# Designed miniproteins, single chains: the designs that were tried, part 71

Each design is a single chain, and the fold is of that chain. pLDDT is the mean over its residues in the fold that is shown.

## One batch from the design tools (miniprotein)

Design m2464
Fold by ESMFold2-Fast:
Structure m2464 (fold): chain A 99 residues (1-99)
Amino acid sequence: MLWEEIYEKPSEEERREALELLRKAVEIDPEAKPMAEAVRKAIENGSREMAYLVAGVAELLIKKGAIKPEAGYLVVAAAYLAAGDRELAEEYIRKAEEA
């Protein structure tokens, strides 16, 4: 009935890609570390809701200047990969490259 209740964990490749984006984000700005850890927990627990929440918080931190846009967009991209939203993840990877 509701396919939204059938959450498949990210593939091994998507999980690996997300973890690599988080590693790069923390290297660019160490202040991204708490958000990176939150995305890692979302991946480990298979929580789409947590992944979307972390994406929203990371965007807010970018707007406030609390984290560098390059690092913040990589965290948002990793969060969308964790949520299974590859199209949004690719969009935010481009934003990070343009920042």
Scores: mean pLDDT 80

Design m2465
Fold by ESMFold2-Fast:
Structure m2465 (fold): chain A 115 residues (1-115)
Amino acid sequence: TEEDYLIETANQIGSVFQDMLDELKSEIKDEEEKKKVREIMEDVGDRVYNLTRRLFSLSIEEAKKKLDEFRQEQVDWVREQMERYDISNKELVVERVEETLEEISKIIIDNREKY
């Protein structure tokens, strides 16, 4: 069901996203940069959860296309935020976001096929 999809997907995505946040907290030394990166990541997380709900009404093909577009848009936006705030470890932050969003995309598609 849609409810089973949303609950299972939200739990799995939340876990993967939290792991990324914990890694970034350990890797960023500057307290002001930690706070700014956390705020940026909270915005990314909100967008991911909103997308997850919208994707249930789409075909698998349309969902895959939307996820590819979303990943590219989020990575580009995060890169822009890293440059805007002159984050020291910007390449590392961008790499972690790319890896995390790829894993999240796989979770969403797998659960769309399951439910």
Scores: mean pLDDT 87

Design m2466
Fold by ESMFold2-Fast:
Structure m2466 (fold): chain A 77 residues (1-77)
Amino acid sequence: EIEERRKELLERHPELNEEALRLGIEFMEKLAENAAKINGLDLSDLPWDARVDVALNTMLGMEAEAERVIAEAEARK
């Protein structure tokens, strides 16, 4: 469920607020749709919850990558 994934993200990153999460989901959903369009995939036939699920999974992956990059940069200081 979308609500459960939102809570999971908030639990991992308590610094995030619900407004930032909402904006992030909207941004990632648009990115996922644009990526699918470029690759010839049509996500418009997917239910909204499935599209948001793809966006949330993408966001979680990007969050983990961002934290890794930040940790590496801090270790080099």
Scores: mean pLDDT 61

Design m2467
Fold by ESMFold2-Fast:
Structure m2467 (fold): chain A 122 residues (1-122)
Amino acid sequence: MSAEEKREEAYRLGALAASEDKEKALEAVEKLAELLKDPDPDVRTAAAGGLGGAAASEHKEVALRAVEALAEALKDPDPRTRAGAAGGLAMAAASEHEEVREKALEALEENKEAVEEGRKAV
């Protein structure tokens, strides 16, 4: 796929990750996690955005997987991808699921320097 097609796929997968269908949402979040490994920083930034939506999921397993992927994205070389990851983890910190909130706050604390850099990225 082209970078544009992968970016469009990341937006589509973000919507699927917010689905009431847990199996489809889990498949979508795994595909978004794979897009975080893309060589194109715009594709990785879009994937981090999609994972942010997944982190707010009503399905605890989907939200936990999204938090795990976003924590890895906080170490991304692109500051926009790091900012997207920090934003997604902030959404997870407001989750209805206690374990999701706990894991999101833990990831933000362990990567607090990257979080502050991402927040200040212009």
Scores: mean pLDDT 80

Design m2468
Fold by ESMFold2-Fast:
Structure m2468 (fold): chain A 75 residues (1-75)
Amino acid sequence: MMERLEELEERIRELAEELTKKGLGEEAHEIIGTGQAEAAKRIAAAPDDEELHMEIALEMMEETARRLEKLLKEA
């Protein structure tokens, strides 16, 4: 679980760096910020369960990575 979290964090960082080099850093940060806000909302609405909270965080990070990859492909 922690390994997957680190992998996704690294992937998001790499995608954000590539987008910034293309002049799309602001759009990349908006996608990341939106993902973080949605994760926080889902976690706040969920039962107090560490495993469930981790699953929500991972799902939202995977969605964030997909959105960043799409933006990079369109650039």
Scores: mean pLDDT 81

Design m2469
Fold by ESMFold2-Fast:
Structure m2469 (fold): chain A 82 residues (1-82)
Amino acid sequence: DDAVRRAQDYSRRLRDYLRAGDIDGAIDVGSQLGRWASQLDRQTTNTVMSIFGRSVYDAGRVFGVSPDDVRRILLASQQALN
C-alpha cells in the first residue's frame, strides 16, 4: 500500500527531527502529512493519520518530548487536513 509506505516515510522524518530536538521541523512534517492526507479517501486518511499519530506518541516518549510539543505536532497535522 503506497499510502501506508508514504505515511511511514513521514513518520521516519518526524522521528529524525525529534531525535535532533527540532520541534519546528517535526511540526512542519505534521503539516506536510496532513496536507497530503487531505487528498486521500476517508478510510486511507484515517489509516495514515493513525500511523503518524502513533509515531508522534512513540517518538515523543522515547526522546522526552513535552506533552505540549506532542500536542502541537498532532494539531498541525489535523489543521492541515482541513
Scores: mean pLDDT 89

Design m2470
Fold by ESMFold2-Fast:
Structure m2470 (fold): chain A 91 residues (1-91)
Amino acid sequence: GLTEEAGRLAREAGRLAMEYAKSKGDYTSATASAILGSGGEAAGYLGDAESAALSGEGVARLARSLGDGPLATRAAELGEEGARLGREAAA
């Protein structure tokens, strides 16, 4: 359903943000990206639409703070879409 898809998008966004942060030597942001993405996936699996949405939004915000590289831009887009679907599922 929408909640599982929101979680999947948060996980993929987190993975891309993690890779971009690693490419910049920012292992703290890489760790945060992995935690947010994994949390979103778990929320999606458990049917927690609100937490899946928050995870997607969190990854998008983190990705935007990292810069304008292709991985960061794609991570922000996926995180925002995950947040949108999670909010739709929570309504």
Scores: mean pLDDT 89

Design m2471
Fold by ESMFold2-Fast:
Structure m2471 (fold): chain A 73 residues (1-73)
Amino acid sequence: MAEEHLKKAEEAAEKAVERLRAGDVAGAHEAAGEAVRHLKEAYEAAETEEQRKRIEEAAAAMEARLAAARAEA
């Protein structure tokens, strides 16, 4: 289900942000990779354009959070 994959992507992205703030760049990279993998799975599982737009918005928000964390690190 697209929603479950999206939730896992959000959890992985949050972990990546936490690791970046802690200075664990390698761990953050691994967590970001998991977030991307789950986003792809969510997009593939999406049945409607509305679900795809929600995933795209979430992906943009995740990228913005990661970019902000990288600027602070």
Scores: mean pLDDT 81

Design m2472
Fold by ESMFold2-Fast:
Structure m2472 (fold): chain A 70 residues (1-70)
Amino acid sequence: DPVVLSVRVRVPPEQVEETARRIREAALSVPGVLRVEVTRLDADTLLVTITAENEEAAAEAVRAALEAAR
């Protein structure tokens, strides 16, 4: 069964679009990731939802997304 993880990421408002793009690219690059959704909740907050084949892929994708958000 696929694993779904969601994380909230705060980013400077002026970097939201670029950060969302980097997060999607980073998470999708992880083997075993099936789907990545990045939703802007407000001016400085992104919700990243990752669907992966297993817990290892989901955890790696979350790690990659958080690194990309830096």
Scores: mean pLDDT 84

Design m2473
Fold by ESMFold2-Fast:
Structure m2473 (fold): chain A 63 residues (1-63)
Amino acid sequence: SSLEATERAKKALLEAGLSEEQAVEVLEYLSLSEEEREEKLATLSPRERKAYEEALRILKEAQ
């Protein structure tokens, strides 16, 4: 993604109530390859997975 797209996504996550740390983690997740994303999801707890799903929903709604 362009720098502007990354900044817009981060702002949307922060405005939706995520912490800066959480917003950065979600953006890092989205920058991973398909294989790396699957590997990361496999290591997440159910709570962490739900947090990622909610963050992705926020980004889709912010389109």
Scores: mean pLDDT 76

Design m2474
Fold by ESMFold2-Fast:
Structure m2474 (fold): chain A 62 residues (1-62)
Amino acid sequence: MNGAIDDLSPEQAAEAQAIYDRAKAEAEKKFAEGDVTSGVGLMLRGIGDVLDLRLQELRARA
């Protein structure tokens, strides 16, 4: 992560990492099945979820 002025709490950072790891694992499973479109979709959703979590944390601190 970039050293943002409003860093995530340790709990939020752990949650973001867990969301990313889960999305990556599910995407890799779909890639192994040959479903590239679903794999990409799952990865993008995971990235979106992490971004939303970060934005919510920043807004909650504002």
Scores: mean pLDDT 73

Design m2475
Fold by ESMFold2-Fast:
Structure m2475 (fold): chain A 85 residues (1-85)
Amino acid sequence: RRLSREEFRKLDEVERIAYAIMLAGEEVGFPIDEETARKIAEAMLKSDDPYAVLGKELFKLGVPVEKMGPIVKRIHELLEEYFYG
C-alpha cells in the first residue's frame, strides 16, 4: 500500500527509508521484504556513506545489475520527494 505524504511524515527515519526501499523494489520488479528493508535502512543511517551501504546491501541480495541503477535512483527520488518536496 502506498502511503500519503502525511502518513509518510509520521514514520521514523528507519521506517521511511524501509518504505522507500520496499516501494522502489516493487516498482522495478525486485520485491524486498520489510525485515530486509529495515535492516538496510538501519545500516544506511549508521554509515557516513548511506548510498554506498545501500548499493552493497542490494548487491548482497542478488539484485540484477540492470535493476541496480533504477532501484537506487527510485529510492533516492522517493526520499527526496517526501523529505524536501
Scores: mean pLDDT 77

Design m2476
Fold by ESMFold2-Fast:
Structure m2476 (fold): chain A 55 residues (1-55)
Amino acid sequence: GKIVEEVKRRMLSPDPAVAEQGVAHAHFMIINKLVSEEEAKELEELIREYIERQR
């Protein structure tokens, strides 16, 4: 949905503050089951990629 695409866009932002907000929002959506299983998997993969980029 539109909110998932917005969260994905924020997570891919070159601004670390915006990316961190995106990651926090994605995590909130996964924990509260606000997304489908497939959307949750996509967000979890993007969170993993974000963590790897910070190393």
Scores: mean pLDDT 81

Design m2477
Fold by ESMFold2-Fast:
Structure m2477 (fold): chain A 108 residues (1-108)
Amino acid sequence: SSADQKVQQLIQQAREEVQKALDAASRGDYDEAIRHLEQAARLLKEAASVSTDPEVKKELEDSARLVEITKRTLERASREEDPLQRDIDIGVVQIALSVLIISLDKME
């Protein structure tokens, strides 16, 4: 359906924003990574609003929440003064974003 095509396009756009966030975080551009995560969350929420399948809608809403949690973790990590704690928190963010990419790829 037209709605299914729109959902797939929004998932693909969100996936690209998550990839850009991962790339930015890996090079230490945390402000850029945060902006990409904000865009990814918006796209996933829009996809959820267009979706007519309750299970797909829930998965997209859960993915948007995970992006928002990951963004908050990155915001805290970027201000962390303890280098070891910062490295651990950034590592957790990178794992979360990698898992999100795999999850979104399965929905396409």
Scores: mean pLDDT 90

Design m2478
Fold by ESMFold2-Fast:
Structure m2478 (fold): chain A 82 residues (1-82)
Amino acid sequence: NEEILKKYLEKVDPKDVELIMEEFGLDRETAERIAAGILMLNEGMPLKEIEEITGVPAEKILEADIFLGVKALVEAVERVLG
């Protein structure tokens, strides 16, 4: 399980980690685990397995995934509209 987590932590975008830390008031370690969980979710891993690997509740991972998606859309709109 630690081996699987480490594999996904290597793929995590540092920008996503910083955004999660700022929005949710979390430390870097927790934000990195959440970002890794989002990558696992995107690869089709079941939510219960993601919780076991990351130690983070599925609801928190889903909240962060929604937040990052909305943030990306807002940035895209701001670039067009100013």
Scores: mean pLDDT 84

Design m2479
Fold by ESMFold2-Fast:
Structure m2479 (fold): chain A 93 residues (1-93)
Amino acid sequence: MEPLKEEYEKIKKELEKKAKEILEDENPDKKKVEELEKEFEEAAKFYLYPYEEGKKLNNYVDTEGLKYLEEQGKEIEEMLKKFKKEYEEKLKK
């Protein structure tokens, strides 16, 4: 459990750091924004894909682990939504 949690926290911190660097820039590079959006999408897929495959097999094997993967993937998707919203608000000014 701890190694999976530590890996998730590391990925989360790296994504948050990159998002902050883009949002703190006076003139954010559109290419960097698109690259970060792809990084969020790949990270979300990394957590959600095993969850979806587990659901196709049989829900009895590791329900708690599957729930953890779903929650982590959804959190990354919400972080992407927040980043996109903050970036759009920055562009409106």
Scores: mean pLDDT 74

Design m2480
Fold by ESMFold2-Fast:
Structure m2480 (fold): chain A 88 residues (1-88)
Amino acid sequence: MEELRQQAIDVVREARRLAVSELTAQGKLDAAREVQALIDRAIEAIRRRDYASAIALLQRARDLAEANGVLDAAQLLSLAITLLEQIQ
């Protein structure tokens, strides 16, 4: 349980780094800020064990990453969602 939670946080942090870096490089500063805000809110939800809210926020972040062509970040966000769904 705790290992899956920590793994999800680590994966989400890596997705955040990749998404912000790539979107900033593309000049999409508003998208970078929105993805960052969604991910930061998701991490806080994970820490509070509010996994339903975390999953919803990560799904929105994933959709924004996919829409902007940041497929590596989107794949990591999908992995994090799967890890959180395994927590009972």
Scores: mean pLDDT 88

Design m2481
Fold by ESMFold2-Fast:
Structure m2481 (fold): chain A 85 residues (1-85)
Amino acid sequence: MIRKEVLDLEVEASLHLMAAAVALKIAGDKEAAIEHYKKAIEYYEKAIELIESLPNPSEMEKELLKSLKEAKELLEKKVKELEEE
């Protein structure tokens, strides 16, 4: 239902989100956390662009598109808050 290319991008984003959480909450490394959050945003942007480029997206892909846009906005807000210290 969801294309493998979209799923692969989501996996990459999730790995960077995990790395950001570890950097921020365990290591106390805010700069590393910001870089990982920015990478997760990049992968979400690629996934969004890919789904939006589809001439005939599935219902699950349409639902995923909405979720990805919401997740991206939340992460962008998180990055701004962290950069403001």
Scores: mean pLDDT 83

Design m2482
Fold by ESMFold2-Fast:
Structure m2482 (fold): chain A 77 residues (1-77)
Amino acid sequence: SSMMEEKAREVAEEFVEAVRRGDLERAKEILREALKEGIPKELLAKEVQRIALREYLRGKISVEQANAVGAVLREVL
């Protein structure tokens, strides 16, 4: 549903911000809580990848931070 997609986008924004701040433990917690709330893994991964690409293109995260996003997604999802 569009409401679930909006919630997944909000979670993705918080997740990418945690990665930007170097707080990978908080980033993992954000994903685990989203899964407990019933957000599908595939939707969460899609929205996280979209937001991470956006922030990378805006110069808000480094290539190293973008790689960390992928690593955390593989570990938690």
Scores: mean pLDDT 87

Design m2483
Fold by ESMFold2-Fast:
Structure m2483 (fold): chain A 78 residues (1-78)
Amino acid sequence: DPEEIAERAGLSEEERKRLIKAYENGDKATMAAILLKVSRRNNEYAGLLSPEIEKSQLKLLAKRFGVSPEEIEKALKE
């Protein structure tokens, strides 16, 4: 459920709308990219941003959504 994912990840209203649109379109790479971007922001605010954490989150989201890390990185550039 994209609504529950948005709530748990602490998405903004605009980010939640983008996530729901990606879900409706079956765009798993864009969904994963939105969640990765939010995780980076949350880690930055908490002073916990590190390359190791970002790499782990990228791999975890790729596995969870059934997409490649490369597809997530392409979606992040859009």
Scores: mean pLDDT 74

Design m2484
Fold by ESMFold2-Fast:
Structure m2484 (fold): chain A 83 residues (1-83)
Amino acid sequence: ASQEEIDEGVREIAIAVSNLVVSKHPDSAEAWYDAGELYKKIGDYERARDYYERALALDPNYEKARRNLAETYRLLGDYKLAE
């Protein structure tokens, strides 16, 4: 397997696991946060942002989701939202 094949395999697994986690626990802030972390690891910052925002919608006091959302905004170039 080439490096590109390995990277694509990791991406496919991350997406599948993210979908499985949120489908089983759609009302869990932790589930949406965990799925967001997987999207962030594969470089899909737009999806990571959306998933962290859903985690915060379910639990506005979820500090980890708030911090990772701010970092994700920075990675997307929305520097004004990354404090």
Scores: mean pLDDT 78

Design m2485
Fold by ESMFold2-Fast:
Structure m2485 (fold): chain A 73 residues (1-73)
Amino acid sequence: SDIEKLTGDSDLAKMISNAKERLSKIDEKMAKKTADLMIQAALLEKTDPEKARKLTLQAVAEMIRGVGKANGA
């Protein structure tokens, strides 16, 4: 809405707003989940290597899933 007042083009403003929302949701959610899983995997690697491996695979899966959703795959 504020972008519409700045650009004077409601269609362009809506397009920019939608792109920003989609990118924000994909990047933040994917990055946070991947980081959390990788940190847990690193902490467990020495004490529980099997669980660390599972968490690493989950982190990779979350990253791939995030990219897939972004491309509409």
Scores: mean pLDDT 66

Design m2486
Fold by ESMFold2-Fast:
Structure m2486 (fold): chain A 55 residues (1-55)
Amino acid sequence: DIDTLKSQVTTAHKNYETKKTNYEKGLSSKSDVDKAKQTLDTKSQQLADKVNQVQ
């Protein structure tokens, strides 16, 4: 479902921002930030592909 992918992208974006802020404060690792960014990029691409194929 497109709605499910939209929800997943929103969640991934929030996780990425949280990990970035924590990393800047020394509370998280760079690998955590990189993984969160990768997840966000993957989910965003899946949403874009799904929208383009359904339209």
Scores: mean pLDDT 80

Design m2487
Fold by ESMFold2-Fast:
Structure m2487 (fold): chain A 87 residues (1-87)
Amino acid sequence: HMAKVQALNRLAAAVSELIDWLIEQGKKDLAIEVAKASRPLFEKLLKASPEEAQRMADELIRVIEEAKTLPADEAKQKVIEAINRLL
């Protein structure tokens, strides 16, 4: 239970940071797309085992950190592709 809550909180923080980063660049439409794409993944993580939730969260956090080194449009695409692979 606690390990799963920690994984979800870390992922929520990473997604929130990415959304803020996109908004700061004037890319509000991209931020909305990321927010919409992330919702079904969080729902899946809530139903997953703690081990699966931690693995999926860690994978997406890694992709988000890599994506923030890219231009905003490319970052959004990379993150949404990762979310779709995890769904």
Scores: mean pLDDT 86

Design m2488
Fold by ESMFold2-Fast:
Structure m2488 (fold): chain A 69 residues (1-69)
Amino acid sequence: SLGERILAEVERLVEEIKNSTDPFEKEVLAALVLMLAAIARIGQEKGLIDPETVERVERLADEAVELVK
């Protein structure tokens, strides 16, 4: 499903942030996570993505923001 693909991509991006030593790369990867979280929220409003999946994506987005700070 779309939600499953978004969740898998966000999980992959968060791991890339953890493995990166470049502050600029971390910022770019975190921005991509935030864009995917926004897509997931819109998908939830349209009934296309399960609220539980969106909650998981949002938790990972919060983690991504913390990793960049």
Scores: mean pLDDT 89

Design m2489
Fold by ESMFold2-Fast:
Structure m2489 (fold): chain A 86 residues (1-86)
Amino acid sequence: MAEEALRRALELVRKALEAFHAGNLEEAKALLEEAVKYAEEYAKLSGDYRPLAGTLHLLAKVYRALGDEKKAEEAEKKAKELLEKQ
């Protein structure tokens, strides 16, 4: 189960990065928001919060590119907090 959640998160992150580099910011956002769900499941099962923190950091960049500064700050703050709890 944990491995399945991690695999799905990584697949979605890869697709999100492709969308982001192509300028498809709304698609990148949707893919990363879904990746966060799988990364959260992985964190709960494994105790490893690093994939979740990385996904949130990427999501913050996409939110900022879309002009959603508040959501970008919230995602970046959560990512930093997760890395500090390691």
Scores: mean pLDDT 86

Design m2490
Fold by ESMFold2-Fast:
Structure m2490 (fold): chain A 112 residues (1-112)
Amino acid sequence: MPSAAEQLAALEDRWGEVLARFERRLAAARSPEEVTAALEEFRAEFRELLAELRARAPGIPAEEGRALLRLMAAGVRLLGDHARARFPELAARVEAVTDELLAELRALEAAL
């Protein structure tokens, strides 16, 4: 079994990859449809990461898990701001997606 530190490092690396991929897609987007597609891919990858974090939570120190969840929440807020700034017509959809993901993060943080 991997150590708690190895499990946490793997989750942090995966979060970094998910974040970087969304930022690249957003920077390359030329239409609201491309941003919508990027948001749906981000939402799916984010949920997979949360499911993995939830499954590994018993093996991760609670404070370290909460710190990662807080970093993820800050990232979600920042990505939402970037998406809204780039395509203001998507503001309501971006807010709905980010609010949903932030609620899932708060629920997991409370369960740690």
Scores: mean pLDDT 85

Design m2491
Fold by ESMFold2-Fast:
Structure m2491 (fold): chain A 94 residues (1-94)
Amino acid sequence: TTQTLTVKLGEEKSVTIHAKAGDQITVTVTGPAGSKVRVVVYDAADPNKLLGLKTVAEGETATFTVQGADGDYIVKVKLLEGEGEVTVTITVSG
């Protein structure tokens, strides 16, 4: 499955995705040069259980491997740096 989010400087958005153990959650950022997005992935049933936290620059891709149980995961994205709006594409593949 694929989800797309549009975020502006300082804005934080989240999506809930369903994933299975061993799946890869891939996050790609498209937008103006110099844009950087903070990506946090955690278990929807336990917000204290982080799957990972990464900073993704424009044109880059970050991958998170689901090491926990099958279920819902929350992907939070915040635009930390950049001169406008970025598109964040989140894909789950197994």
Scores: mean pLDDT 81

Design m2492
Fold by ESMFold2-Fast:
Structure m2492 (fold): chain A 120 residues (1-120)
Amino acid sequence: SEEDFLKEALDKIREIVEKYKRGEITKEQALKELNDILDELFEKVDPTSPLAGLLISAITLIKELIERGEYDKAEKFLDEVSKLFDEIVEARKNGDTEKFREAMRKLQEILQKAEEELKK
């Protein structure tokens, strides 16, 4: 499913961020692996899915933070994205339209905030 694919992508990104933070892989290796994930997402996800679009944007911002060497910001942002993704998936399973809408809106807000911070 799309949700399973997106969850797997987030889990892989977490492993990349953690390995890079620990110095187990180089910045160039981390960026290559993130680009490979982004390329796969662009090819395999439904382009009309708002959730897929937001997660692609989130991964792109994580990549930019890693390019800047801002590991702690990348980890914090990933934690916020992962939490909201879980809330979105739970709301969909429960048919909770209002909770789904709120979680999607919060995800959009943290993406906008992260992008504004990167413009500095």
Scores: mean pLDDT 82

Design m2493
Fold by ESMFold2-Fast:
Structure m2493 (fold): chain A 77 residues (1-77)
Amino acid sequence: AIEKSKEQIITDYAQGLNQIFQMKQSGEITVSLYVGLLKHSGAELQALFPSDFAATKQQLLSLLSPEARLAAEQFLV
């Protein structure tokens, strides 16, 4: 139950981060707003999974597109 709930949360975050990356690429949001959203998402995930954040971050990064992953790796923490 906990593992499945955590995986769903991580999957939902990955979908959201892939979407905001596309919005940045299309010019719908600024680079500054995009970076702010990445930092906010990282802070939320750290609050949700404080004892397992490193593993959570790696799982999230594995679900992102290669281009989105590069930005997220830099700014999620």
Scores: mean pLDDT 80

Design m2494
Fold by ESMFold2-Fast:
Structure m2494 (fold): chain A 63 residues (1-63)
Amino acid sequence: GPVPDAPPGGVIKTAEEMTAEALARHVHRILDAAGATPEARDQSLIGLAGLDGVPVERLRAAT
């Protein structure tokens, strides 16, 4: 059962309740506006996927 006095430490919604897909879309828009290369954008999605523990293909589909 859940530990009453310890936070689970799992991936929870942060401030603004953004999902990994919403964050990826936001980062993609920023990089596009900054003139980043397609390779740099893809590397950023790979990094976000690793941090969130989700498949990079899911983030690519969201952007």
Scores: mean pLDDT 67

Design m2495
Fold by ESMFold2-Fast:
Structure m2495 (fold): chain A 90 residues (1-90)
Amino acid sequence: MEEEREKKTVELFREAARFLKEYAEDPNATLEDKIEFAKEMKERAEELGDEITAKIFEVQYYLLLYEKTKDEKYKEKAKKLAQELAEEDE
């Protein structure tokens, strides 16, 4: 059971990462722009009551902060949120 939940969490990570990769075609998009986008999408999802989508973008937000800062605390926050997402499968 836990392995399948982790797999779904990883798939959500990949989908969020893939969505942000579409901004790679915008020559004016910076790492900061991607961070702000993830934050904005998280807040919009929370306002709409979509807690799953909000957590997906929050995970992406922390992964981008880890890429920028190399601070393991952001990686751990992303991992914790991803595990919480996996628990919401059933």
Scores: mean pLDDT 70

Design m2496
Fold by ESMFold2-Fast:
Parts: C-alpha cells; sequence; structure tokens
Structure m2496 (fold): chain A 100 residues (1-100)
C-alpha cells in the first residue's frame, strides 16, 4: 500500500548517503513509474553493485541463470545496505518530525 512512497524515500536516503547520484536517482524513479519490479532490481545493482544505469539494465536483461547468480553474489551487500537505509529512514523521520 505504501510501495511508491517507500521506494521514493529509499531512493532519497540512498542519495543523501552518497550511494547514488542525483542523475541515477531521477533515472530509477522514472523506471519505477513503468516497471516497479525492474526498478527495485536495478536500484540494488546500482547501490550494492556500483553499476551505472546502462550496466544495470544490461544485467537485468541477462538470462535468468546469470541474473540470479549476480543477485546471489550481491545479496550480502544488499542486506547490509538495506539495514543502514532502514536506520537512516528512522533517523530521518525523527528529524522531520522535530522540524515541524
Amino acid sequence: SYESEAFELLVELALKKGLISEEEAKYILEVWKKDPEKAVFIFWLMVAGKLKPEEAEKVYNLPDEERNAIGKELAPAVAAINAELEEEMRKFAEEVEKER
């Protein structure tokens, strides 16, 4: 129910932590509007895999076997970064509440 807003916040936090650029943030939000599942996959390739948008799109278009292998390789980095973003999300919500 909160999917779109949650993804926008996740992207904003990744941008604030310097994990993606402003251009990459704009790109991934546009991908989300067309294909949310693709956007989530490409987001983690950029954030955890340090891939450029064009590289991440190439990975997404690989055969399932190759794409799954890359996903498994990145899984520990995805888990670690997701934990950090969840913590920043909590802190950011608290700071926004204090400013109001």
Scores: mean pLDDT 81

Design m2497
Fold by ESMFold2-Fast:
Structure m2497 (fold): chain A 91 residues (1-91)
Amino acid sequence: SMEAEELLKKAEELLKKKTPEDAVKAAQLAGQAAVLAAEDGDAELAKRAAKVAIEAAKIAMKSGDLELINKAIGGALAAIGAAFEAGAKEV
């Protein structure tokens, strides 16, 4: 859907800022994009969103802030689950 693509674009823009706070927002938006893509049966878009969420979680992990880490990991797990549900074989 257009909405999933727009959410993913916003997540990619936030990820480029490379701050832990922006990474949490990126992971959450990428998670939402992956769920919407999975509902549309778009495995490639869901997989792309999952990769963005994973990279965002890596940035959050480097912060050492457990609240930010937990939020970013939550987004990444949601995105990975959505990608597999949509038919992605790997992320």
Scores: mean pLDDT 87

